# Designed miniproteins, single chains: the designs that were tried, part 10

Each design is a single chain, and the fold is of that chain. pLDDT is the mean over its residues in the fold that is shown.

## One batch from the design tools (miniprotein)

Design m319
Fold by ESMFold2-Fast:
Structure m319 (fold): chain A 64 residues (1-64)
Amino acid sequence: MKIDPEEVREKLRETLGREFSLATGEKIAQELLQAFDKDGDGELDEEEYKQALEALDRFIQSLR
């Protein structure tokens, strides 16, 4: 896996922190990461990361 899970988490926290409080942003980021790690084995596909980030961007745009 080329994209580090921690790097994705930081990206999600930063993006959500601009729209929500820090606590709420972290909660949403954690929920999103858990949602796309459906099998819970700790293996995350690079395509899943891209889809998660795209879904987050679309969600943020819907709030504006």
Scores: mean pLDDT 62

Design m320
Fold by ESMFold2-Fast:
Structure m320 (fold): chain A 83 residues (1-83)
Amino acid sequence: MKSKELKKRAEEAAKRALEAIERMREAGLPEDVARMLREHVEELLKKALEAADKGDLEAAEKYVQEIEDLARQLEEAARLLRS
């Protein structure tokens, strides 16, 4: 149960982060920087899903929190770039 919830949280946070990166790209963020950010989000998502699949709920929660924090920071950056 908790593993499935952590996976959903990780997937939703990663989706938000990737959407924010795309908005930043539309606002003029260089493609090389956007690619680096996308790769980082994808790597954290893979780690979160792997930890959840192994039943390492503490590690999964930490990775989910990192993705959620990154998504929040990227959403704020996207707002600032377009405002």
Scores: mean pLDDT 85

Design m321
Fold by ESMFold2-Fast:
Structure m321 (fold): chain A 89 residues (1-89)
Amino acid sequence: SDELIDKKYEELRALVDEVTAELIALDPARSDEINYLKAQYLKQLEKKRAELKANPDVTNEEIDKWYEQKKREIAGVRDAYLRRLALEG
């Protein structure tokens, strides 16, 4: 279970890095704000990873559900930011 948690964490971190790079490229004037939000999100993600690894009864289904939920959350943040840029420009 720890190996699956770590693998899913690494995949989520890669998605955060990708989205952050995309948003900074589109809105470089707000790079400091975007990097701050990235740091806060990764901190929360690391906390949840530690909680999952501390639970000996965590199931693969719960790990997959967390992963899918976080993927949707990251996509939602990207979509919200893109909508904001469209309204400002």
Scores: mean pLDDT 87

Design m322
Fold by ESMFold2-Fast:
Structure m322 (fold): chain A 80 residues (1-80)
Amino acid sequence: NPEEERRRRLEELARRVREGIEEIRELIKQGADPSEIQKKLEELKPHARELVELVDRDFGQGELSPELGELYGAAITLTS
């Protein structure tokens, strides 16, 4: 089922973006070097971009859960 596969991919991307954001927040809290934070941001950007593209292509923004909507907004910010 292509729709189920797309939803599974969306959930996996959402998980990666959420975990990446949490990891960056932890690095900032620990006073990590700016270069380390930047490296993690650059690693996260492709996943954030893929999440935005997948939502825009396969889902309406109004069809997202509140949690997924927040991650979509964060992903747009990361890729803008």
Scores: mean pLDDT 79

Design m323
Fold by ESMFold2-Fast:
Structure m323 (fold): chain A 81 residues (1-81)
Amino acid sequence: MEKLLESARKYLESVLDPETAEKAFKILEEVFRKYYEGELSEEEALEELRRKLKEAGMSDATINIALYIFREIAKAVKEEQ
């Protein structure tokens, strides 16, 4: 989990401004922890992430970037299970 979250953080920091990356990552980390702990399916987690980012005032471009990296780290979890 920690390594996957660090990869997501680095990706967001590489493509977004620092303030937006920090805010987007905080929301992504919260949703990803629920997914990893089995509280949410991947589909439910992606919907929750999209909703929370919209509520936080993120642009559609930023939301799509966050959804992309969430799918990538979720895929890595499935490949190790």
Scores: mean pLDDT 83

Design m324
Fold by ESMFold2-Fast:
Structure m324 (fold): chain A 89 residues (1-89)
Amino acid sequence: SLEELRDRLARVEAKLAAHPDNREAQINALFERYRLKIELALRGEVEITDPELQELLEMAKNTKTVEDKQEFIEKLRELARRDLEAREA
């Protein structure tokens, strides 16, 4: 449900704050954050203004095969890694 998605997003923000020095925890939390934002956008609950995240939203809309899902997950994880690297710079 929408309430469950918003609750999960709040827990992700708490995890980012709780594990600032844990690279794996940070990447996993950022991955989940982006995934949840895309889920909310698919439901029309948020607008995506980030061009990279807009591309991922279009991929999510067109995901039909196992290969499509794997490509989406890989790009989402790469975005999470780049986000962390930008925060560390």
Scores: mean pLDDT 80

Design m325
Fold by ESMFold2-Fast:
Structure m325 (fold): chain A 75 residues (1-75)
Amino acid sequence: KKKERDSDGREVTVLSLPPDTTKDDLRRMQQQAESQGKTLYLVSGDQRIRASEYLKTDRSPYVPPIVELREKTEP
């Protein structure tokens, strides 16, 4: 929805999700991000959780309303 810069000055695409966004929608978004060489993060307060980790370990159907798309970090 809007491009912002993080504290490092990198551009981050920030998306506000509708409250009815499902985990299936999130999984689809995460797969598209990975195919583009990007990582999808869920934002909860000051915490950022990789969508792949959230989908793997979280058992709740809840999806946080804010997500960020970031370029993959160099290994």
Scores: mean pLDDT 69

Design m326
Fold by ESMFold2-Fast:
Order: sequence, then C-alpha cells, then structure tokens
Structure m326 (fold): chain A 81 residues (1-81)
Amino acid sequence: GVLDQLRAQAQALLDKAKKGIETAKSPESKKLYQQAAQITQQTLQTIDQVSQGLIDVPLSTLQAQLQQAEKLIKEGEKVEK
C-alpha cells in the first residue's frame, strides 16, 4: 500500500543520510545529513503509528517531510562539491 511505499522511501533516505554523515568532508555537510536523518527517523516512527491506527496524519504531511529530508541531503551533497 501507499504507507509501505512511504516507509521504503523513508528508509532509503535514512540510509543515504547516515552514509552522508559517515563520509561528510565538512562540518556543514555533516550537519545537513544529520538533520535529514532526524526527519526521516521521525517520519518512520509516524508511519508506524499511522499503520497501527494510533494516530491520524495526512499522507501529504508524510510526503512533505520526506521531500524536506531529500532537499537536505541534496544540499549536503552540494556543499561537498
């Protein structure tokens, strides 16, 4: 379902952010990857709570959070160029 797709996307972004933290060449890029990792971790927790019926959060909110995380990862990559 859509939640499974969002969970997979969030996990992929979290993995990419964590790799960015490990390979970061500057404190600035590392900070951007850390922010992305925090957002994706929180989004994964929210997805789990939504899937269990514990909370009700619009899918658009989850999508916006993942877009923000992706932008932070791209900014981190740009800073290292």
Scores: mean pLDDT 87

Design m327
Fold by ESMFold2-Fast:
Structure m327 (fold): chain A 71 residues (1-71)
Amino acid sequence: APTEEEREAAEQEALDLKNEGNELKDQGKYDEALEKFDEAEKIVEQYKLDPKLAEDIGAEYLKVAVNIVTK
């Protein structure tokens, strides 16, 4: 299992990546935003972080993905 320090660091990294993704999304840089959300999701999965954080990242990913597909 990851250490408490590793888990705390991973949670902060996932939040930072989610925030970067949101900034890129607001700039219309959807492909770059998806890369940041994908990185955040991988960290959440690896360290078994809060399911709510996984849901929030997934929701933002879907919003961006739909924008790419639907214009």
Scores: mean pLDDT 78

Design m328
Fold by ESMFold2-Fast:
Structure m328 (fold): chain A 102 residues (1-102)
Amino acid sequence: DIIVIDKDYTITPENAGGNIFIVKPGVTVTVEKGVRVNLGTGPFSGALLDLGPGAKVILEKGAIVDAPGQPEKALRMKETVEIVAESGKEAYEKLLPHAEKV
């Protein structure tokens, strides 16, 4: 489904399941450990996040992020990271120093 997030929200293993989350500007989204997210870069499993400008994303230690254009490759968060990003590409680049490749 397409889910519009206009207030702070947590993506869990229970609610991630193949959904597209449209995150409005200035909203904080938390991604829990073990949840796999795609930052709007193509085919996905888990959840797709369409980040509005200035949306804040908190990725907990153990969250998984799809690599842009390469969903067979992913990053696993080594530590909890808080980012503000203007695009999925910018978000991914900010996450690289805090993650391991899987």
Scores: mean pLDDT 74

Design m329
Fold by ESMFold2-Fast:
Structure m329 (fold): chain A 62 residues (1-62)
Amino acid sequence: GPLVLTANRETVGEAVREIAEKFGPDAIVTVDGEEFESAEAAGAYLVSKKSDEPVTFTATPK
């Protein structure tokens, strides 16, 4: 089933690690309705927002 995590800029590294441990580097991750090809790409998006507001990551296997 999908993995759902809430992360902010301080916890994004831990969220990316947990997704990668469960699904590997090929996880499909959605944040704010936008789809990313990897947990790392989704994490980079969160950091680029320059916001401290938490966002929900929904990760599924490819």
Scores: mean pLDDT 77

Design m330
Fold by ESMFold2-Fast:
Structure m330 (fold): chain A 58 residues (1-58)
Amino acid sequence: SEKQVKILRALNELNPEVITEADIREIARKTGLSVGTVRRYIKVGDTVEEAKKRILEK
């Protein structure tokens, strides 16, 4: 989906070691999506690889 593409792009640009709450907020800002929407795709504590897997399963 378009939302998946936007979130993946933002995640790749940030490239965090581990997803934090600040990373979720920054992805929401970059994509124009709500924090609640981003939380459906990625979880705090995920590695970048785990986050990518979660996004692609949606």
Scores: mean pLDDT 80

Design m331
Fold by ESMFold2-Fast:
Structure m331 (fold): chain A 78 residues (1-78)
Amino acid sequence: MLSEELEEAIRRSLKAAMEALRKADKESLPAAIGAVLLVIGAETDGRLGMPEEVARRNLAAANDLLKEATGVEGAAPA
């Protein structure tokens, strides 16, 4: 199982990615979709018994796409 720290990070990123997806326009939509898929991938990696490093990489990639989708660095959604 993923660490609680990583699981919490995944939950935060998923919430942010879902909000970005809900409000995406046509240009930001691919990045928003990619962010959601990568966050889900990170959670799935944990369930499939993959090393936490794989989940961390997917989460980092998701956060990069989330920044691209929102146009905001270090976005901290409510």
Scores: mean pLDDT 74

Design m332
Fold by ESMFold2-Fast:
Structure m332 (fold): chain A 82 residues (1-82)
Amino acid sequence: MKELEERIKKLQEEIAKLQAEIDSLNDTVNKKMEEEFKKFAYELIEKHWEEVREFLQSRFGGERAEEIMKTLEKAAEEYKKE
């Protein structure tokens, strides 16, 4: 569904914007705030993962669902490694 795809795109755009802002304001924003923002953002994505996966699979099949989930997983995994 277009609504779901747009929601995912907005989440990706928000993450990219947050990351760019954190990087550009790294000298101004303390590390504690940076970590809290990242933690909150990735936690939010992870909590919606099951709903997104199930809905995408039912609507588009596993093929496309996996593509979108892989993109989100890679972003979250980078956070977990750091």
Scores: mean pLDDT 68

Design m333
Fold by ESMFold2-Fast:
Structure m333 (fold): chain A 70 residues (1-70)
Amino acid sequence: MELTYLGGSTSKSGGPGESGSASVSGKALTKDGKPLSVSASASGKDGQAEKAAQETVRKAQEQAKELLAA
């Protein structure tokens, strides 16, 4: 079973050379049409806000895959 739909948002704060935070929230729809809520958050240090955002997205996607694999 695979993710059929994932809608949501990603946000981050902080600029180059600054610490920041990132969060992802969204709704996933299973192949059976059942809704799933997916969220993850991360914080960056020393200007790594973008890296934190990317890791947060990756974690949310992995969570969705695991839920669909069950």
Scores: mean pLDDT 58

Design m334
Fold by ESMFold2-Fast:
Structure m334 (fold): chain A 61 residues (1-61)
Amino acid sequence: PLASEEEALEFIHALGTGDVERLKALSDRYGVSVTDEGAKKAAEGSKGLEKEMLARYYQAL
């Protein structure tokens, strides 16, 4: 799990918008190794779900 709220919110936004390049940049920044294909699949599977992911993240806190 992501350790900080800032990390989680940045990943959720990138996933929800389908921003593959942002996902790769965030993974590099926070020490998570992600392949191009892995980032693309994660973004495609999460696209349009940003609000739901945010709600679930805050509920889990």
Scores: mean pLDDT 70

Design m335
Fold by ESMFold2-Fast:
Structure m335 (fold): chain A 66 residues (1-66)
Amino acid sequence: GDAVGEAARAAIPVMRRAVEERSPPEEAERAVLEALAPYRDDLDIGVEVESRDGRTVRVTVDLRPR
């Protein structure tokens, strides 16, 4: 299957929710990593969380085949 496409579809709603709910950055990172856990063996996964005043304002995920 398309591991990158499947991982992106799993991560996008979690990333969006973290930003919309202004989650703490540690909670946002954990939620995204949990959504991406099934893909960790197939993909090189980078997660970056940008926060302001302890609230998530942006989440960036980099997904690359190993």
Scores: mean pLDDT 85

Design m336
Fold by ESMFold2-Fast:
Structure m336 (fold): chain A 89 residues (1-89)
Amino acid sequence: MLLRLILHNPTKRTIRRLRNLELEGKVSVEVLDEETVVAYAIPSEEAIKFLKELEKEGKVKLTQEGNVLVATMHNPSEEDLEKILAHLS
C-alpha cells in the first residue's frame, strides 16, 4: 500500500523534516505550490494507526483509492505530523 500525504500550509520545519526523510529514501516529496506539499511513502502499520487516530480527531481526511491511502491535512501541527513521519519507509 502506498501513502499519498497531502499537506496544505505546512510549516518550514515540516518541509525540512520531509526533505531529510527524502534524503534517507523514506519519502518522495513534490512541492505543488507555495502552500501545498505532497509526500509519497510506504506506511508502516504504526503510521496507519496514527493516521486513523488523527482522522477520529478531525485532523486528517483519509480516502482509500485502490492500493493508495490518501491523507489530507490542513495546517498540520509538527507534533501530529511527526507521529506519522517517524513511521514511514
Scores: mean pLDDT 85

Design m337
Fold by ESMFold2-Fast:
Structure m337 (fold): chain A 91 residues (1-91)
Amino acid sequence: MKIVLTEVDKSGNVVAEVVAEGSRGEVLAFAAMWLSVAKKEGRNVKVEVIAPSREEAEAALRELARIGEAMGWKVKSERVEGNRAFGEFEA
């Protein structure tokens, strides 16, 4: 599984992009840690999950959304295209 985390300012400008690849647990743990850092910086984060299947990508994004919401993130614009799931996390 692969995850792309794109940090965006309030104007929609990309300020950083981070990529992690590994098992579902490793990727979700990495993404959760990165979201905790990005929230302290006042960044919004666009998330793309790439998995072997649509179902795995969607499930992983939903789990990350729950983790993010517990940290005080607002999760918006969830969508799935093939084996990719997308979400927007607002601080």
Scores: mean pLDDT 83

Design m338
Fold by ESMFold2-Fast:
Structure m338 (fold): chain A 87 residues (1-87)
Amino acid sequence: MTPHEEETQQLEEEREALAKVLAEILDVPQELVYGAIEDAIDEAKAAGTAVTTPHLAEVLANRLGLPEGEVMKALVIAVNEVEQEEQ
């Protein structure tokens, strides 16, 4: 239904939006959050697996020097903010 190119672009826009919201919640630079998200995605892709929320939270926590539980809480809030249907 969605072309591969459009799906990839949408995922990139979602990553940028997620990184921005997470950076605001965690009070860290957006570029660091975005880099950590990209690292998590690249690692999962190289392993032939899908990116999971726990894996993303672990990579973010390690990269940002924050507790995984705090990152997981922020990630749930950020995903809920980004997942807005056609506004």
Scores: mean pLDDT 72

Design m339
Fold by ESMFold2-Fast:
Structure m339 (fold): chain A 76 residues (1-76)
Amino acid sequence: VEEKVRELLSKLTEAIRNKDKEGVLKIAQEALDLAEKTGDPRAIRVARAAASALKMLGYQDEADELLKRIEEIEKK
């Protein structure tokens, strides 16, 4: 779990540097899947970082959708 969170953060950092929207979205989905399976709050933090990255890249609608999905997982 910890190893997977570290892997996702590294991939997210690379996708942000490359301004890769599809990469950021893919990493966000993997982080959400990990949070659903493990309940690890670190996975939620990765998904939130991905949402922030989407906003920085100009994808506000995608960022808002991701944040809504994160809030639904956090309610569990």
Scores: mean pLDDT 81

Design m340
Fold by ESMFold2-Fast:
Structure m340 (fold): chain A 94 residues (1-94)
Amino acid sequence: MVELTLEAKVDESALAIAYAIGGRVTLTVEADGKKETVEAEPGELAGISIDAKNATVKATVRAEGVRGRVILGLMVKKKDGSIETKLKEVEAPE
């Protein structure tokens, strides 16, 4: 079992993505009182887009039965129109 979390301040919107080699992933994004969760089938990319103004976005991936790498990415649109990208990855056990 692997769990990764990323947080960022968002001014307009955020896009969270998660991928794992083998197994199933659950991606959850929370911001400004909104919560969205999606599951990805093995070999599929999970993605959630959320609109939030002047809020903190928290993206969490939970992966079970994964063999290999788990990746979590968070792209945040800022007030000046720039995009900040955060990435976490780990090697999953078995």
Scores: mean pLDDT 78

Design m341
Fold by ESMFold2-Fast:
Structure m341 (fold): chain A 91 residues (1-91)
Amino acid sequence: SEEARRKVEEAAELMERATKLVNEARKLGKDTEEGKKKAKEALELAKRARELAMEAMRLASEAGDGESVSRATGVAIGSIGAIFEAEYMLK
């Protein structure tokens, strides 16, 4: 469905931003205030991307849109990694 595709696109965009922020946080270092700030922003974006991707998977499954199910699943899996890395930077 169009709604599922748009949610996948939004989730993918949020994941691109989250991944960039995690990478920047790692370069700045775990013990820096700037690194922690970027990690917090990345965590919030990755969590939002995961929620959108899961909703997109449900909508795409209901519509029989296998391409959108596959894309949303990929974003959801990627969000797990980004969340883990961001949480690690905040510990």
Scores: mean pLDDT 88

Design m342
Fold by ESMFold2-Fast:
Structure m342 (fold): chain A 73 residues (1-73)
Amino acid sequence: MEEAEKLLEEFRKLAEKIREAIKNGDQQQVLDLTFELSEIKRKLDEVGTPEQREEFLALVREIDKEIEKAKKK
């Protein structure tokens, strides 16, 4: 439980970094950060409860959508 909460906090920080990288046009930084995002998601799959996983997945989907929008325009 505690570890899943830590992952949620890490994800929120990562989300802000991704948004700033997109705004700055640093594609290399965006790629690096998206890799870290995938790693966090994988860890949550092993440790999180169903409720925590659902909350985390909602945030993941929002960020994925934002990254995809930035790529397309």
Scores: mean pLDDT 74

Design m343
Fold by ESMFold2-Fast:
Structure m343 (fold): chain A 79 residues (1-79)
Amino acid sequence: EELEKLRQEYKKAADELSVAAGRLIATAQRLSPERAEQLKKEIGDKVTEADSKSITERLKIYKEVLEDARARLAQLEAE
């Protein structure tokens, strides 16, 4: 059951990250296409690195990337 809870949290974090990253990249694309491509690669690289980790470590990385993406989006929207 605990492992199933971790898998559910991971799926939720991955889904939330997908939405937040999409919004961030779309917002950056309107301001600078180069900035958008850099963000896309940066997020993709972090997700790929997480893929070889334990589920607990992957979840931690996904949550960190999600938090960073949300913070960056808020900064761009405030500009």
Scores: mean pLDDT 79

Design m344
Fold by ESMFold2-Fast:
Structure m344 (fold): chain A 67 residues (1-67)
Amino acid sequence: SEAVKEAAIAAIDAAAAEVKAKATKEQADIMEGYAEIAKERIAETSPEGAKKLAAGVKALADKIIAA
């Protein structure tokens, strides 16, 4: 559904914002690039694919922040 894709985009944006707040500028810039690619892929994929992309971006953000 469109709502699932919108929620996935919001989750990706939130993860990128958290990296921007808690990590280095270089890490934030790299994460922003990954977030943009993931959002482009969400437009082209299934709702299930969108959930997986959002989960992957969130997991990467958490790992960067924890490092």
Scores: mean pLDDT 85

Design m345
Fold by ESMFold2-Fast:
Structure m345 (fold): chain A 73 residues (1-73)
Amino acid sequence: MELTVRLVEESGNTRVLHVLADGDEVARASVETEGNKVKVTVLAPTPELAERAARFLAERLEAEGYEVETSTA
């Protein structure tokens, strides 16, 4: 499955992202930015989807120079 990300909401330092697999929403993520640090909280119906979405988002943000912390809710 190919993962993509859609920005749904942005307010101050917080972004809400939907993670899609094959066009279907599989996870929601909240990204909170503090300087060069970002905290990503992933909410998904299964642990496998949550882990995959968190890894995908962490790799993308690390490529932009951020230090990434991930958690699941």
Scores: mean pLDDT 79

Design m346
Fold by ESMFold2-Fast:
Structure m346 (fold): chain A 80 residues (1-80)
Amino acid sequence: LSEEELAGIEASFKLLDKDNDGVITKEELRAYFESMGFNPTDEEIDKAIASVDKDGDGVITFEEWKEFATRVLAGGRARA
């Protein structure tokens, strides 16, 4: 990761982590989507979390978010 990419990942995590507790919860993720003009259901939020949350604890850590965002930024290389 470049410093610019890492800064972007950190900024997005802070935007989602409203409580500044180091994890992203369903409520924080919902608020983020609502701020973008979406009205997500619990099912949609659960699906989004499940795609990132490897531990199955229902929250997203900074490490999980960083890995996910890195793969998204890599684009087609992550899809073989």
Scores: mean pLDDT 70

Design m347
Fold by ESMFold2-Fast:
Structure m347 (fold): chain A 86 residues (1-86)
Amino acid sequence: SLAEIAARIRELVKEAVEDLRKLYEENKQAFENMLATESPEVRKLLVEYINTEDEQKREELIDELTVYLLMKQYGISRERARELLG
């Protein structure tokens, strides 16, 4: 189902942003180069993720990134993407 795919995409997003945080800590220039390939909307969310120390805020940003990717990939509304996550 699309809901099962959405849950899987969220887990992949979580893994990807955790890897990006490690990249930022190890090589800031490589992080900046990768960030430059992303859309302005994704770039803003990734910068907020790196700059926050609040675990709740990190989870909210993972949800926002997942919603954005679901909208882009499947052409669905923001409301529908949020419904698929919970």
Scores: mean pLDDT 86

Design m348
Fold by ESMFold2-Fast:
Structure m348 (fold): chain A 100 residues (1-100)
Amino acid sequence: SSAMEQVKRIVEEMTKEIIEIHEEARPGDEEGIKKIEELSKELLKKLENASPEEAMRLLGEFGRRVMEILEESGVPEEKIKKVEDILKRAYVEIAEILAQ
């Protein structure tokens, strides 16, 4: 689906931005980065056959788990808020695409 290809692209770009913020906040935390990459790969795989409603649920779960990883890694609150804003923006954009 063209819509799902756009969704996957947004997820990949969102993940890249989150990893860049994590690297800036916690240089050398390869474990935290790996966990985020693994969550992104899992999300992308599950999205291949997901309905719009299931896709939104999976995105919400992904965001919650990313926030937990950032807190566990000791990322500063200011940087966590930036990631939360990225997650919220991606969620809105994906919801709009899937509503078409």
Scores: mean pLDDT 88

Design m349
Fold by ESMFold2-Fast:
Structure m349 (fold): chain A 89 residues (1-89)
Amino acid sequence: SSEEEKREEERNKELSKFLKEGQQTLEDLKNALENNDKEKLREALKKLLEMVPKLIEILKELGVEISPAFAKALEEKIKKYEELLKKLK
């Protein structure tokens, strides 16, 4: 029971950390767009890409099933925008 409680606490900490990172990344994205900072915009998009697998993992742990097709489509869209920004360098 104590081990199960510790695992739940760790999951809750991971979720809280993920939500804070997500909020910060979206704020960084907004600031980069407002300042026309292509490097910061690319960094924010890379961070969003890294967050997609973690989001899917967290949702699965919470009992929410996400289709692989949806996860792949979201990842592909973010990669497309990142690649477009690299070309504008």
Scores: mean pLDDT 74

Design m350
Fold by ESMFold2-Fast:
Structure m350 (fold): chain A 68 residues (1-68)
Amino acid sequence: AVDAAGAESAARALGVSVAAGAAAGRMWYQTGLDGGDGEAMARAASEAAGKPVSREQAQRAGVAALAG
């Protein structure tokens, strides 16, 4: 689950609001669970963040969101 600390870390990794960071991290993880590859996961995270995000940035946001 994404707690407040995880959401803030994801937001910092992506340079977006806390809400957008939490959404991006959640979408990264959810897309992976749905069988998406790294490109699909990064795309979902970019849509949730409202800006283009690299696979490395999306992965860091996803890890940060889960680490809280």
Scores: mean pLDDT 73

Design m351
Fold by ESMFold2-Fast:
Structure m351 (fold): chain A 94 residues (1-94)
Amino acid sequence: IKLTPVQREVARKLRIIGEIETAVLAAKKGDLERMREAIEEAARESEYAENSSPVTKEEVELIKEALAAGGDDEAIRETGEKIRELREKAAKEA
């Protein structure tokens, strides 16, 4: 399917948001494998989106920190919880 550059950027932003939501849901269930997969995908897409990413700088930093720790189960779980807290805070402030 052919998308315009603008449509591709919007799709990328929605994909990043979807992966963050997946990580939050996986963290609530204690599903470390799914949470890790979602965090890695969000980080990958964020790099390509550069400054057009819908994720906050704090979320990107947490994702990179988890990956830098070699994907330790505990670090990934902690990152998922922090992302959940950031999104809950953003929802209250919106």
Scores: mean pLDDT 60

Design m352
Fold by ESMFold2-Fast:
Structure m352 (fold): chain A 90 residues (1-90)
Amino acid sequence: MAYTAAAGQTPGQFVASIADRDGDGTISADEAAYAYSLFDIDGDGTISAAELQAVMRSLGYTMSDDDVRSMLAAFRRRGMPRRGTPVAIT
């Protein structure tokens, strides 16, 4: 049994990538994108809060709605370059 997107990856591998934070690591944009792809269970290109919460609960983690929202926000950022063009005024 497998979902369409990321069918070859396991929740255990996702947990391992997230657990790297506990080892004094940081979540890079690449790590966030990888985790995002693992949670795209429906293969529709989006992750719902319900999907994220259900997966975490199945792995033995309990998350509040605020925790789910903050993780989704982190995945959405992906390290986009947001440097605006500076304007000079004399």
Scores: mean pLDDT 49

Design m353
Fold by ESMFold2-Fast:
Structure m353 (fold): chain A 68 residues (1-68)
Amino acid sequence: SPAERLIAELRRVRDELRQGKITPEEAIEKVLGLVREAAGLDLSEEERNRVMTEVQAFLDELVALQQA
């Protein structure tokens, strides 16, 4: 489904950020693009909640990096 693809992409961006393979700025731009794509999709409440959970996990990684 479109939601499953977005979740996989969000997880990939978070993993790449955690591993230092991309910059925080690049990661933010990628996540913003995925959030914008999700906003244009007719997602169920459950699918939207799953996508937002992955977005929150990404934000948690950004906060952790700012403390380093």
Scores: mean pLDDT 85

Design m354
Fold by ESMFold2-Fast:
Structure m354 (fold): chain A 56 residues (1-56)
Amino acid sequence: GEIEDFLIELLDKGLPPEQALSKAMEKFPEKSYEEIKEALDKILARLAEAKRKAAA
């Protein structure tokens, strides 16, 4: 989705998750903190899994 794509772009640019969350809240003010945080948490979980698989 659009929120996930935006968060992935920020994380790929090297922004820390906390700053990516803040920027996403400013860009999508119509979305709740809960919704944006859930999207971020799902992305971080996927990145952590990919990192573990790459290290194996």
Scores: mean pLDDT 80

